# Designed miniproteins, single chains, continued (2): the designs that were tried, part 24

Each design is a single chain, and the fold is of that chain. pLDDT is the mean over its residues in the fold that is shown.

## One batch from the design tools (miniprotein)

Design m4808
Fold by ESMFold2-Fast:
Structure m4808 (fold): chain A 88 residues (1-88)
Amino acid sequence: MLEVEIRTEKEALKFANPAVKLKKEGIVVNFRGGGGAGFMEALPVMAGIAKFTGGKVYIKPGGENIPEAEKLAKEYENVEIIGYNEPP
């Protein structure tokens, strides 16, 4: 399974095209290196993968984005939050 680290908003925008191509393989999206930077920009792509493709989306959110990641995981059964080990 591919793990993609997103540290900035610009990396989130670049992620959109690879994520669309990899949507059936399952993906880990890691925001911890950037404290959640780029999470909001990546959110429509993660939701789109979850909604339209059935691929598993594992999210490692930055602390400030945990509530938004939890909302996405409650909306989509194929979204899971993993590793709550980054300090708030």
Scores: mean pLDDT 74

Design m4809
Fold by ESMFold2-Fast:
Structure m4809 (fold): chain A 68 residues (1-68)
Amino acid sequence: SHSGQGAAATAELGVREAEEALRAGDYEAAKRSAQGAIDAAQLAIQAGNTELGTRMLERAQELLERAE
């Protein structure tokens, strides 16, 4: 889905996958999932889902920093 809802759902999944990867010590997977979540969150914002998209963007950026 190219809707803001679909992009936000993708961002939420990426955030969850990044958190799980960090707990497992898989920094490569965490970086990849966090980057995907950032991209999806930006698409959600562009599609008008600004509140959820911004929240997911901030969380994904935090997770990317923690994976480094």
Scores: mean pLDDT 86

Design m4810
Fold by ESMFold2-Fast:
Order: structure tokens, then C-alpha cells, then sequence
Structure m4810 (fold): chain A 72 residues (1-72)
């Protein structure tokens, strides 16, 4: 993927596209070993906060954490 997951999440957050945010979380889970998913998610959220700020990053955290927790 040329666009990073953080850049894709940042774009989706700016557009209010919740389906795109779920797709980013799903892609993270598919690319990451189960034992590393929680650490990878925290790193992704940090990168998203750097791109769009804390308020939008917290929205992503809430959506992505709920999705990832269901799979783990």
C-alpha cells in the first residue's frame, strides 16, 4: 500500500467516513500477528494523532479499539 494506514485513517476521519475507518482497522489486523495487534493499534493511533490531532484520533481509537477487541 502506497498510502500508510495512518494517512488512510486521517483522510477517513476528516471525511467522517466510519466505513473507511473500519477498513483501516481490518487491514491492520490482517497485516499484523495476533499477539502484536494491540501494540500496532496503539502505534497507529499515535501516528493518526500527529496527522489530525487528539480529538479526531480519539474518535479513531474508540471505533478501532471496539473492532479489534471483538477479533481478539
Amino acid sequence: MRMSLAEAAALALRQGDEVALLNVADELVKLTPREDVEAALEELIRQVEELVGRELAERFRKIATAYVRRLL
Scores: mean pLDDT 80

Design m4811
Fold by ESMFold2-Fast:
Parts: structure tokens; sequence; C-alpha cells
Structure m4811 (fold): chain A 67 residues (1-67)
């Protein structure tokens, strides 16, 4: 969904800025109206990626969110 894509992009951006993972989970859950478990899964998924995979995911999500 667009909401999950936007939430994932926000999480990638915050993690890249050095925001602590627990704070990213809380902010993403609140900003996008997601369960904390969903926000946690997003953050853990991003952290499991290599830098190249994270860049590829960001590009894919940015393209999908362009109308």
Amino acid sequence: SRTLARATLAAITMLDLGVPEEEVVEQVAKAFGLPRATATAIVRGIQALSPAEREALRAELEEKLRS
C-alpha cells in the first residue's frame, strides 16, 4: 500500500540520519497510524539489508510513490 511505502521511506531516511531504532519505530507507528509491531518489522527489515539493497529499495519506493 502507499501508506506502507511512505512509512518504509520515512524509516530509511530516519535510520540514515542516525535516529535510534526505537525512536524510528515509535515515530513511524504514530505518523502513519501503524501498529508498533508493523513499524518494528519495517525497521528490522531495513536493518537486514546491505547498503546497496537499501538504496535499491529506496529508489523502488520513490518511483512507486511518484504519480
Scores: mean pLDDT 86

Design m4812
Fold by ESMFold2-Fast:
Structure m4812 (fold): chain A 95 residues (1-95)
Amino acid sequence: MEALEEAERLAEEVAEYLTTVEKMEPEEARALARAGAYAAVAAKLVGEQPEKVTPEAAAKIAEARAYLKKFSETGKLEYARKAARAAEEAVRLLE
């Protein structure tokens, strides 16, 4: 499976868990699940292929972490969505 497909599948599974078990609102569950799934896949790719970690990929990973921190501090879904986008870009750069 391509890394992006793995991240999307993981995001869907986590979102379902958050809505069915944790009773989280569907929009919040999807935003958080996407951010976490793409970040997890990016971390896996860094571990498997550290030689592919360019300054641009490292910057996108740092951006995703910064937005996740802002989300934890503010609760604003816009930061979770921005974190997911940055993590997705990191995954694309690491493939």
Scores: mean pLDDT 79

Design m4813
Fold by ESMFold2-Fast:
Structure m4813 (fold): chain A 81 residues (1-81)
Amino acid sequence: SERLARLEAEALAELAKSGDYLRFIIDTSTTSVKSKEELEAAIERLRRRAEELGVFRLELISIEQLSETEFRVELRIHFLE
């Protein structure tokens, strides 16, 4: 979808400005992502998009379930210039 593609591009631009390691929590009650499988799919799409744009490579380190609605995500960013 056009909206999803735009959000992915914006997320990639923000990630490119951050450090090389990110750890954050996703709450499925407040986000559009409702399951671990959807979260994994969303991260995989971002990883492919990052490689296509040639800006950085995104590495998924882990996804851990903390509660019924909370998942901890660990990502590494390899900047490509």
Scores: mean pLDDT 70

Design m4814
Fold by ESMFold2-Fast:
Structure m4814 (fold): chain A 57 residues (1-57)
Amino acid sequence: SLKERIKKVLERLGYKFESDEEAVKFAKEMIDKKYLSVETLANLTLVPEEEVKEALK
């Protein structure tokens, strides 16, 4: 799933999460703080930006 891909991408950057939902919440917080962009996350997960935005709701 896209949430699992987000978790795996962030874990490759040195973060650790107990669930896919925790990783998605963290990604949203990083995007809200401008430490990460939706475009960058879409490129790293190999899915369109629209799909990433939907997963971050």
Scores: mean pLDDT 81

Design m4815
Fold by ESMFold2-Fast:
Structure m4815 (fold): chain A 94 residues (1-94)
Amino acid sequence: APPLSEEERARIEALREELLARREELRERYEEYKKKMEELRAKGDVTLPKEEAEEMGRVAVLYGLALAVERYLAAGDEEGAYEAILRAEEVLAK
């Protein structure tokens, strides 16, 4: 395991709990995004407004990272879970 300070470990554990607690919210928003994209495809080659596309992209990434954390923890891969949590922190900082 990488040498972490107790403060950094507590911060990462808090981020992990937040990300996993928000998994269902992120899933619902991701499915809403998919439905919206399917509707746009049915109408033809239509582009989402930039701000809306960026927000939906962020939701998709965060949901994917939440699933990755769950998969890594289920496999006993704490290092993979740690890296996924750090990636989620980078996405949330923007």
Scores: mean pLDDT 74

Design m4816
Fold by ESMFold2-Fast:
Structure m4816 (fold): chain A 52 residues (1-52)
Amino acid sequence: MPEDPVLELYLRIQNYRQDHADRPLSTREIARAVGVSPGTVSRVTAYLRSRM
């Protein structure tokens, strides 16, 4: 998907998780780093996982 905002957000989340792969990350930490709400992180991750 050339310009899927959900995919772009997912990639930002995934990059942050990879940078911190040596420890567990909470949804709140990812949300803070990406600049969205924790609910948005959960929704985007669940949506992309179901779709992929």
Scores: mean pLDDT 71

Design m4817
Fold by ESMFold2-Fast:
Structure m4817 (fold): chain A 83 residues (1-83)
Amino acid sequence: PSEEQWKEIEAAAHLVAGAIYLAMGDKLESQGKFDEAIEAYEKAIEHFKRAAELAKDVNPQLAATAEKMIEDAKKRLEEIKKK
């Protein structure tokens, strides 16, 4: 693949990893494991940030999706910190 295609593949991989951590955080939160859920949400945010950065110049739509996922994960993180 081209350099741009490799960046898209790496961005997509980070987007998937972020989604897995987000889902794990949701499950841990539902179980009352708030500290573990916070760690999972923070890991999700880091993966989504990396996806957005990698996709920024090669796939703007993927970058926008990652930015939205960052906002969604941050919202979950702020809500759980209130509990």
Scores: mean pLDDT 87

Design m4818
Fold by ESMFold2-Fast:
Structure m4818 (fold): chain A 89 residues (1-89)
Amino acid sequence: RLEEVRRIVEQIAADLPVSESALDALVAYLLREHPEASLEEIAVVASEILDRAAEVARRRGRKTIEVGDIGEALGLSVRTLRRIRREVL
């Protein structure tokens, strides 16, 4: 499950490069909040989150999607995302 979700997220054509920490945070979030979702549903949700995160990053003058951009896209703090990552990964 983890390897499949990570591979799907890595293959998404995001508008900006995604940092490794941001990638891990998104994968952990998807595993925790969407445990029953199909891989096709995961791809759709991840694409929507990455599109929103790219908009956040660009508006803040960043050239890379960071954990904070994923957090803003999801309405979650960086602290919450780091906790989810520790519990899931």
Scores: mean pLDDT 79

Design m4819
Fold by ESMFold2-Fast:
Structure m4819 (fold): chain A 87 residues (1-87)
Amino acid sequence: MLTPEQKEFLKQLIETALELEKQGKSVEEIAKTLLELIRKQKGFSLEEKITIAIAAAYEMQFHLKNRKVGRAFTEVAVELERERRAA
């Protein structure tokens, strides 16, 4: 379960991703922008950031049924997990 602070950040990430999709950005471009926003956020650990990205991917794919944005969040989660494993 996400904290209120994590839920608020998740909401901001989803709103940003949907705006980028509206602008015609690719999955890769959306993922890159989301990854930079997540990396810039200093209030959360890497593990919390991975959890937020996974939660966003799940929300987009299964609840909002937006597969494109869901794929972008999945790519973000995979990249953050690579960073965690390389440390």
Scores: mean pLDDT 86

Design m4820
Fold by ESMFold2-Fast:
Parts: C-alpha cells; sequence; structure tokens
Structure m4820 (fold): chain A 87 residues (1-87)
C-alpha cells in the first residue's frame, strides 16, 4: 500500500501532467486518460482519510484544468468521475 504522503505526491504529479496536456492541446483521448488517472488517485485519497485541506486544494486545481476543456470532454470526465466514485 502506498503511504498517504506518496499518494498525495502521485495525485499532485498526475494533475500537473493533465494540466500540461490540456495547455499543449493534446488529443482528447490522452487528456481523458490523464484525468481518469487523476480522478482514481483522488478517490484513493478520500478512502485513505486524507486531510480536507489537501482534498480541497487538489479539487480546486482539478476544476481549473477541467474548466479549460470542451463541453463534450467535460461531460466524458464527469461520467468517468461518477463511475470511479461508484466503484
Amino acid sequence: MPTLEELIRRAEAALEIAARLVAEKAPDDVIEMALGHTLALLAELRRADAPEEVIARLEARLQEVVGQLSPALQARVARMRAQIEAA
């Protein structure tokens, strides 16, 4: 099992990779995969009882990244998030 500190670092790194891909206008499929990985790590952080401050910070950054996406890609990311949270 990764430590909470390792999981936080992985989530931060995944989110910044996703942010970079969005800024570079990478293909939608690549952005979707990167965001899917980030969402899975956020779900793991919530299950690991991560501090509220850490979750809030990562969620705020995620909203900045998602806000830059097309409506179609935003809808796909929202669907992925719902599936991950239901698992």
Scores: mean pLDDT 84

Design m4821
Fold by ESMFold2-Fast:
Structure m4821 (fold): chain A 71 residues (1-71)
Amino acid sequence: MSDAQASAAMRAALDLLVEQGKYELAEEAQRIALRAHIESGSAAAGARALLDFLREQGEEEAAAVLERGME
């Protein structure tokens, strides 16, 4: 998976949370993804951390959007 593909997938999932009015959750999700990216040097690691977070929060639709974008 390319960094561009990972970034686009994360953007799509975060945009869905914003459209659903989940602004605080979207901000927290973005911070988690960014932290993982910085610590690993990889956008793919950021996307993986975001996917795990969304699943823990029960955000199944946003998680599915992210997972599909990562393929």
Scores: mean pLDDT 83

Design m4822
Fold by ESMFold2-Fast:
Structure m4822 (fold): chain A 71 residues (1-71)
Amino acid sequence: AIEELKKLGVSEKVAREALEFAIKTLKEHPEWTAEQVKGLVTAFLLKKGMSSEKAEKAAEIITEEALKIVE
């Protein structure tokens, strides 16, 4: 996952921060859908300076990895 994120221009630090954010969001909001969490992760990455296209792709990868950790 981190290696794939690096290919999208996500630094290791930002990738770890985004993954931690996704894990926390899923634990705090178990009623939210994966799509809702992915939306928040996308917004997080946009604030870190990523383009919308790359942020959406990275958010999908991050949300999938977070789901594997919390489930």
Scores: mean pLDDT 79

Design m4823
Fold by ESMFold2-Fast:
Structure m4823 (fold): chain A 105 residues (1-105)
Amino acid sequence: SHMEKAEELKKQIEELKTKIRNAKSVDEVERYLQEALEKIEEYRKVLSKTKSLFEVMAEAARINAEVFDAAAEAYEKLGNTELAQKYRDKAERFRKSAELLEKLA
């Protein structure tokens, strides 16, 4: 079922967010971040089978914001303030996009 696939992908994304937050190097953050972004794309495709375009875009933007917040937190813990700020800004942009898209859904 598409709902079962969506729930499994969402669980995998949550596990990857935890791995990103606990990453011990830049390479680990970037690897888990890339895996999370690929899972979000798979999740978006599965959701498109049952949800409207705006609902899918809003959900994907919200999850992207959460994943980028996890990367920002990881970089802050690693002492990389420049990358932490970059990913905080990216998360905020996706959060604002999600809020606008949710009003259209």
Scores: mean pLDDT 90

Design m4824
Fold by ESMFold2-Fast:
Order: C-alpha cells, then sequence, then structure tokens
Structure m4824 (fold): chain A 107 residues (1-107)
C-alpha cells in the first residue's frame, strides 16, 4: 500500500528528528526523550498493523484518536522538558501529525 509506505517514511523521519534532539539535550531530558521515542515506535507499529489488518478501518476515527494521543503527549512533554526543547519537539510532533492526517484523508 502506497499509504502505508508514506506513513513508514513519515514515522522514520520523525523518529530521526527526535533522536537528533535527544543527542543535544541534558542527560535527564535525553533519558525522557529516549523512553518517549520507544513508546512512539510501538504506537507507530500498532497503527501500521491496524491499517494492514483492516483495510476498511474508519480513518476519521483513527485521525481523531491520534489527535487526542498527540495532544496528551504534548501536555506530558511540557512537564518533563525545558521550554526550548519542548517548543522544538512540539513543532516536530505537529508537523508529523499534519503529514499523517494528509496521508490518511487521501486514502
Amino acid sequence: SEAIEKLREIFDEFIKKLKEIASKVTPEQQKYLDEFIEKLKIGFDNIIKALEENPNLDTDVLIESLKEAFDSLIEEMKKNLDPETYEEVSKILNEAFKKIEEVLKEH
């Protein structure tokens, strides 16, 4: 599926950007971001699996669930990251969500 290939590319790009930020922050923030990245990888794998196993999946429901998950992650990050790192990571998350939403809406 072209949609699944595009989503995998978006997920890989997003994880790469987060790892780059994690490499440049304090050890405490790096530990938090490393754990955060591992949780995101599991979440992304679950999304791909759901789409592969159910081609009739309601993508509008999936988009809404992802939006709620991203909003919750952004709120959690605000408590664990300094303001500069929070701003950078939240920007990457918002850009990733927009790309994911575009792929899901077009299919």
Scores: mean pLDDT 82

Design m4825
Fold by ESMFold2-Fast:
Structure m4825 (fold): chain A 69 residues (1-69)
Amino acid sequence: TVDAVNAVALAAHKKGFSDEEAAELARFVQENAKRPLTPEEIAQLEKIVRDSKSVEEAKKRIKEFLATL
C-alpha cells in the first residue's frame, strides 16, 4: 500500500526542499485528503511537488488537485 504522505515527503526531499518543507507538504496532504488516494492520484501529487518552484506553489496546486477528487 502506497502512502500519499510518504510519497509527497520523498518527492519534496528529492526536489531539494528542506526536511521541514517536506514535512510541511506531507502534513498538508494529510490534512486535505478526504480519503486514501489511489496510486495514480499519488503519482499526480509527486508530479505537482516536482514541478513546483516553492512550498507555497506546491500547497496551492495540491489543494486544487485534491478539491477535484
Scores: mean pLDDT 81

Design m4826
Fold by ESMFold2-Fast:
Structure m4826 (fold): chain A 78 residues (1-78)
Amino acid sequence: SSLIEKLVKLLKERVKLIVEYLKKQGVPQAFIDKLKKQMEEEIKEAEKYAKTLSDEEIQKIIKELEAYIKKLKELIAK
C-alpha cells in the first residue's frame, strides 16, 4: 500500500529528526543509539499494525505525523 509506504517514510524521518534534536541538546550518544534502535523496532511493529487500519485512519496518522515533523524542524532550526 502506497499509504503504508508513506507512513513508514514519515516515521523514519521523525526518528532522524529526533536524533538530530537530541544531539543538539547534548544527550549522550549511548542513549541516542539505544533510543534510535528502539524507535526503528517500533516502526516495524507500526507497519504491521497499519495493515489492520482503514485508509482513512492511516491518512489521519500521516497528517498528524506531518504536523509533528514540521514542529520538530522548527525546534531544530532554533
Scores: mean pLDDT 88

Design m4827
Fold by ESMFold2-Fast:
Structure m4827 (fold): chain A 79 residues (1-79)
Amino acid sequence: MSNAQSLISQSQSHNNQAIDAFNNGDYQTAISHATQGALLANQGVISALQSGDTSLAQQSSGLAGQSVKIRDQASSKLK
């Protein structure tokens, strides 16, 4: 498995792409990237906990929460 830091970086990248898509009015693309960001962040939590890094697990959990908020905001724009 990629290390927790790699998964966190990938999650951050997807969240940034989701925000950019949302700002462009592309809500479907925003949902897609936010969903991927949440998945990667959840994998990051598991990876961090397996290595005993509770700080990285907390950071990754926070990213998952941000991903869900972006997804829900984008979904609300689609009806």
Scores: mean pLDDT 86

Design m4828
Fold by ESMFold2-Fast:
Structure m4828 (fold): chain A 91 residues (1-91)
Amino acid sequence: MPPLRVAVGVDPETAREGEPVTLTYGTNAPGRVDFDFYVDGKLVATGSSDSGVASHTVVLPAGTHQVTGTAVTADGTQSATSDPVTLTVTK
């Protein structure tokens, strides 16, 4: 099997302070995956999905933020970390 891959998307990439931003995490895993969601290197949420995709909504203060995520397969044999995505929140 190919190695586990995780990608993260943010919508919108530029938000105003107080506006919700949706973080979407996708994997190539068949079946259940556990996700850890990080902003600026801090854990903000955990979740699991049986479809390889999960989303989480955040509200962040004004500034430039780095969004990353990790995924682990249900059997614990594979894990992956996403490349960081930059999210900008304006005042």
Scores: mean pLDDT 80

Design m4829
Fold by ESMFold2-Fast:
Structure m4829 (fold): chain A 69 residues (1-69)
Amino acid sequence: MLFDTAAVFRAIREFMEKYKVSLDDALKLYTDAALEVSREYGPSISAEERIALIRQRMEEKLEEKAKES
């Protein structure tokens, strides 16, 4: 399948800049969110929609981590 790695790296970088998180934290949040989105939506959604959903889940996980820590 065609995969735009540049779009993925851009999304991670934008998340780091917006929320002031480290690369390691952003990558962990991205990996967890990407697995969740893949399990819930499978391959049926567009790459653009997938990245948007992953970003949303990353934001939700970051907020939950702040409340639990």
Scores: mean pLDDT 75

Design m4830
Fold by ESMFold2-Fast:
Structure m4830 (fold): chain A 62 residues (1-62)
Amino acid sequence: GYEYAAKAVEALDAGDVGTAAAYAGKAVQLVGSEGAREYIRRAGEEGHGSERAVRNMVRMLE
C-alpha cells in the first residue's frame, strides 16, 4: 500500500495527475481509502513530495 501512495504523491508533485490517480487507486485497493490517505500523509512527511501534492492527493480520495 505505502509504495503506491509514495509513487502517487511523486507523480502528482511532477504534474502527472493520471499516473498519480492510478497509483492512488492501487493503494486504495490494498488498504482502503482511509489507509491510503494515511500513507499519502506519511509519504509527504518522508519527503516523497510537496505538502501541496499531499493535500491535493488526500482531497482526490475524499
Scores: mean pLDDT 83

Design m4831
Fold by ESMFold2-Fast:
Order: C-alpha cells, then structure tokens, then sequence
Structure m4831 (fold): chain A 74 residues (1-74)
C-alpha cells in the first residue's frame, strides 16, 4: 500500500540520519518529493525534515519522522 511504501522510505531516511549520511538524506527526501508532487501534506513533512537536517537539528528531524510514521499506521 501507499502507507507501507511511505513507512519504508521514512525508515530509510531515519537510518541515513542515524548513520550521518546527510547527502543521502537529502537525495531520499527529494526522490519522495518528486514521486508525490501534489501531496501537499507530504510535501510539508518532507520540507520540515529537510530544514531540520540542514540546520543540524537531527533530533527534531527524527521526532517528525516518527510522528509521520505513527499517523500512517493509524
């Protein structure tokens, strides 16, 4: 399902943040953004994560991703 695919991608982004692969984080976020250009809520989520990562607020990025995964599982 779309939810399962997005959870898998969110987990890959989490792993890239935890391993310090920040270039990979940006690439993964941009890939998802290109696949779902008309999903306004998803676009806002991706931008928030990108902004936190670029500003070095990795803990906030991880919190936002966990919140997103919980919403998809509900």
Amino acid sequence: SRAEELIERAERIEEAIRTGSLEEVEALLQEVAREYPDDEELQRFLLAVLTYVRSGRLELALERIEEFKERLRA
Scores: mean pLDDT 87

Design m4832
Fold by ESMFold2-Fast:
Structure m4832 (fold): chain A 93 residues (1-93)
Amino acid sequence: SILEDLAEAVGKLREDLESGKISPKETAEQLDQLIGLVEEWEKAGLIDKDFAKKAKELLQKAKDAAEAGDKKKAIEYLRELEELLREQAKKEE
């Protein structure tokens, strides 16, 4: 599932941010790329539009928090996104 793969990528990004393996700036750059990926999936009709909107909102909030240096808030939004992605993946299987 593309949504399960994205959830794993988001989980790894969160773990790397928590451990200090990546900077908040690098996290924001990765999140910007993931926003673009979700937009392409939406345009291709691979994901539901309402779901894509919610996912992009959480990605943007996580990116904004990371850019602000609010590591705790960025991690919280990434966890919410992981949960949203896994829930949607189960619904589409």
Scores: mean pLDDT 87

Design m4833
Fold by ESMFold2-Fast:
Structure m4833 (fold): chain A 80 residues (1-80)
Amino acid sequence: MDARRQQIIALIDQAYDQLNANSDKVDPSIIASVRALRRMVQRGTLSDSQIRSAARSLSDRARSAGLDDVAAIFDQIAAI
């Protein structure tokens, strides 16, 4: 597996764990979107541009929910 893809998956898993710990504060659709992103990255079906776009969208959604730490993780994914 490519080191960059491994790094992105590790960050997604970190964000997913934080979202599950705060599941009472977020719409279930954000958790579903994170699961979908992880699967697509693992399968290699997304371009770099699509991964960055999805990460930015998830960062905005996490920030709107008051989960700044989760938003920062998605900002890191978007910067890779």
Scores: mean pLDDT 85

Design m4834
Fold by ESMFold2-Fast:
Structure m4834 (fold): chain A 66 residues (1-66)
Amino acid sequence: SGVENAVKALEEAAKLVGEDATLEEALAASRRAGNSAGATALQGVIEAGLPKSATVREAIEYLRSL
């Protein structure tokens, strides 16, 4: 559902920038690439309280732990 869709969107963002990239870097790259699903998921986890300096891997693990 929503969490699983967000995880998949973050996994696609990780293919673009690498899973060790920061959420800030991944968001900028997703926006430049026109990856709206990835950008939406990245913005969502940042707004949920994850720091922009966290990695895409950390965001995926966070969502999977819910």
Scores: mean pLDDT 85

Design m4835
Fold by ESMFold2-Fast:
Structure m4835 (fold): chain A 71 residues (1-71)
Amino acid sequence: PPPPPGRVTGFFLGPDGRSATFEGQATEGGDATVTVVQGEVTESGTFERAVGPLTAGDTSSDVVLERTELP
């Protein structure tokens, strides 16, 4: 089953080796919307799934599947 909805954080590595920390929210459907919190890469949008490695276009991210609450 898809992971429960919640805050997702992770490390993003861009194609040029640039990196960033991102955060977002996973839905019950497995889609995740993320934004860049810190880094040289701007990445936002809807991604396929927030399980295991998250990929978006030509980029890939290692997603730490943590259930964290928003402040």
Scores: mean pLDDT 44

Design m4836
Fold by ESMFold2-Fast:
Order: structure tokens, then C-alpha cells, then sequence
Structure m4836 (fold): chain A 112 residues (1-112)
């Protein structure tokens, strides 16, 4: 309920950051402009985004990539566990399948 909304916000924030990393510097700058909103709505994703920014500024692209992939995999697993517990209906299952497909695409692109 409340926890579900917070988890969803954190997951979407991580995906948005991963998309910004894929798109390059200009997209990262645009994402960073929204970071204060992320801190309010998704505090864990905010802290992870700050660590990712530190690695980006240090030029440690390999560690940055690994950090983002690990975060995406962890959030995907958390959403999967919750979905199994909550027994989602057909509409909710379709939304979850789309979410998982988006996460997998982000991970594949980051690994390439």
C-alpha cells in the first residue's frame, strides 16, 4: 500500500537514471535537475543516484555501470517478490510484465 507506492517511485527513479546514463551527458544534466524531487519521493534511489554521480564525476565508468545494474536487478527482484505475495490481477500483471521488460532492456544496454 504505502510501501508499494514508495517502492514503485524508487524503481522508476532508478530506471530514469539508467536511461539518462544511456543517452549521455546532456540527459544526465537534465535528470540531475529533478534530483531534489527524487529525494522527497524516493530517498533510497536518491542516495544511489548520488553515489552514481560521484562515480561519473570521477570517470569510473565501469564501477558506475556495475552499481546501476546491481540496483536495477535488486529492485526488479523486490517487485517480483511483492507481486508473488499480492497475487495481482490481469491488468496489474500486464503492467508488471512491461516494467520487467523495461528493466531487462536497460540492463542489456548497460552491459553492452
Amino acid sequence: MEEDRLLQAEVFSVIAFAEALEAGEAAIEEFLAELPLMKKDAPVAYEEAQRALELYEAGDWEALRELVIEALERYKEAVERKAKRDKPDAEQKAILEEFFAKVERRIERLRA
Scores: mean pLDDT 70

Design m4837
Fold by ESMFold2-Fast:
Structure m4837 (fold): chain A 96 residues (1-96)
Amino acid sequence: MKIADELFKAVEEGDAKKLKELLEKVIKELEEAIENKDVKKLEELINAILTFQHKLTQYQLTTGKEISPEVLEALEEMAKKMEPLVKKAKEIIEKA
């Protein structure tokens, strides 16, 4: 997914502002897809989130580079906002 690559690039560049903007866009798309019960869009968004998480984990394991504190704070804040939406998305996908 293109969005997963853009999210990962923002982390590598230490661009917390860009990361937040991209994650806020993902949150909005999740909310809209939940309201519309758009299973295909929800699957695409969940796959993009999982791809990003995988890339982030591999980056930390392979490079040993520290993620900037600002980026870590942005990731934690956005993860808390996304958790209930991801849970709801999974419930909709399961019922479809």
Scores: mean pLDDT 81

Design m4838
Fold by ESMFold2-Fast:
Structure m4838 (fold): chain A 78 residues (1-78)
Amino acid sequence: SEEEKELAKKIYEAYINGELSGPERLIFESIIEEKEITSEPKEKVEIAEKIFREKFGLDPNKPIPESIIKELKKLYKE
C-alpha cells in the first residue's frame, strides 16, 4: 500500500541521514541482510527491536509486516 511505501521510505531515510542509534542501525541491517544478530545478547536485541518498532509507529510486540520489509529492501538495493 502507499502507507507501507511511505513508512519504508521514512525508515530508510532515517538510516541514510544518521538518525538511527547504533542498536537501531543493527536492527535495520539484520532486516536487510535477513541475518540473525549474534554480536549482542538476545535480551538486548529484543529491546532494540521493540524500540525500533515503536520509533516508526509499529506495534512493538508484533513482527514488522513483510510488505514493509520488501519495500525497504528495494530502497536499499537501488
Scores: mean pLDDT 80

Design m4839
Fold by ESMFold2-Fast:
Structure m4839 (fold): chain A 90 residues (1-90)
Amino acid sequence: MKTNELVEEFVEWAKKEGTPEERIKVALAKMVLEAAKLAEEYGLELGETGKKAVKKAEEIVKEKEDLLTEKEKEQIERIVKALREDLEKE
């Protein structure tokens, strides 16, 4: 599954749950950080655009991670685990 597909699935889930847009933004930032950790773990280099996205995501998460509910954190972890499992199979 492509990363953009996982992001869209999360956004659709969050909208269905009635999650405020501000918390969706924080959750997306958290997912960017987790995806960057996976990329580093598997030796994938981030381009300049990716590095800028990670830096912005770090700032958002540092200041606003406490806005995320346990349900949102669990969903993010589930998506990250799916990405890890897909990478480990190949």
Scores: mean pLDDT 73

Design m4840
Fold by ESMFold2-Fast:
Structure m4840 (fold): chain A 65 residues (1-65)
Amino acid sequence: MLSTENLTQARAFAEQLGLDEQTLAEAVSFAEGFRKALSLPEHLAFPLIKHALEVEARARQALKN
């Protein structure tokens, strides 16, 4: 399971990007699924979630022209 520390950092970062809790939950699910599928260590959990959130924020900004 994702650590409380990683989840807290991910939530704070999502809030800074203006992303809602649903988007955070989806990004966490996607990143954790990817990390576990590749057997990547837990210290990469937050970096992967952060990257997913950054990609989503950038995509939403691009769609606004």
Scores: mean pLDDT 80

Design m4841
Fold by ESMFold2-Fast:
Order: sequence, then C-alpha cells, then structure tokens
Structure m4841 (fold): chain A 115 residues (1-115)
Amino acid sequence: SITEDIKKAYEAFKQKKWDEAKKYLENALSKTSDVPDPFALSPVALDYLIEIFKQAVKENKYDIALLVAKILARNALFFPFGKGVNSYLRKAYQAYEKGDKETAIEYLKKAYELF
C-alpha cells in the first residue's frame, strides 16, 4: 500500500539508507495520481512524509525532498501547513520537471522555512 511504502521510506531514511528510502518513495509515487485524492494519504503517511521532507532538506538530500514534494503536491490538496507551503512545493516540482534543479532547490528551502 501507499502508506506501507511511505513508512518503509521513513524507516530507511532514519537509518540513512538514502537509495532505499528513494526507492520506496518512488514506489509510493507510482501508486498515486496527478488528480488529487484526499483518500490516497492517511494522516500517518502524511506525518511520515513531512518528517522525511524536513530532514531531507536539512541534509541536502534534494532528490528525496523532491519526491516527497511531488507526492504531497498530488495528494495533499488540503495540506494543513497553509497556502504558502503548498505553493512552494508545487513550484519546486514544476521547476524540477523543467530541468531547473537550482530553482527547485530554492523552493524546497522556502517550503522548509514555513514548516
């Protein structure tokens, strides 16, 4: 399930197993749609994603932070951290899709400052 993949990503991330964490996040993302689904993420999965995001930005693991941003942007239309965080996560993902890695990282850092 999406929640199981996210939990495994969190456990791998805590152990600094970056490649394993990334693989589980990619698996979770593959099970989501670009159409927002409020039932796709449980509250527990959302909490794990937020913690992975904050630590990934702190540790400059921006590829992991971008995967989390994409999962959140697709599935957390009613993100509890307000419009600013949602806007920055979407801008980070959009910059990444255009190949603008530097701009993507700037928006990830701006989202981080609002958590």
Scores: mean pLDDT 78

Design m4842
Fold by ESMFold2-Fast:
Structure m4842 (fold): chain A 88 residues (1-88)
Amino acid sequence: SMDQQRQAWRQVRSNMFSQLMLLRDQMDQMRAQGMPTDQILQTFNNQMQQMRQDTQTQMRRNGIPDSQIQQLLQDMDHYQQWLHDTLR
């Protein structure tokens, strides 16, 4: 069970960071298309919110402790802030 939780934790983290990389690439494409920064940021924030919800649901379903879920969400918050600052 603990090993299954650790596997689920690693899998969810890997999937989340892969999705964040795809999201960054989509934002780069939107910027290249001349989309206004505010619209790019709104799209990014909406997709991050959805990813955050999906990640929380997946982790809870796999019995991952709330403390670990909060740690991953904090990592997502730091990435979101970094990307916001990069787009300004």
Scores: mean pLDDT 80

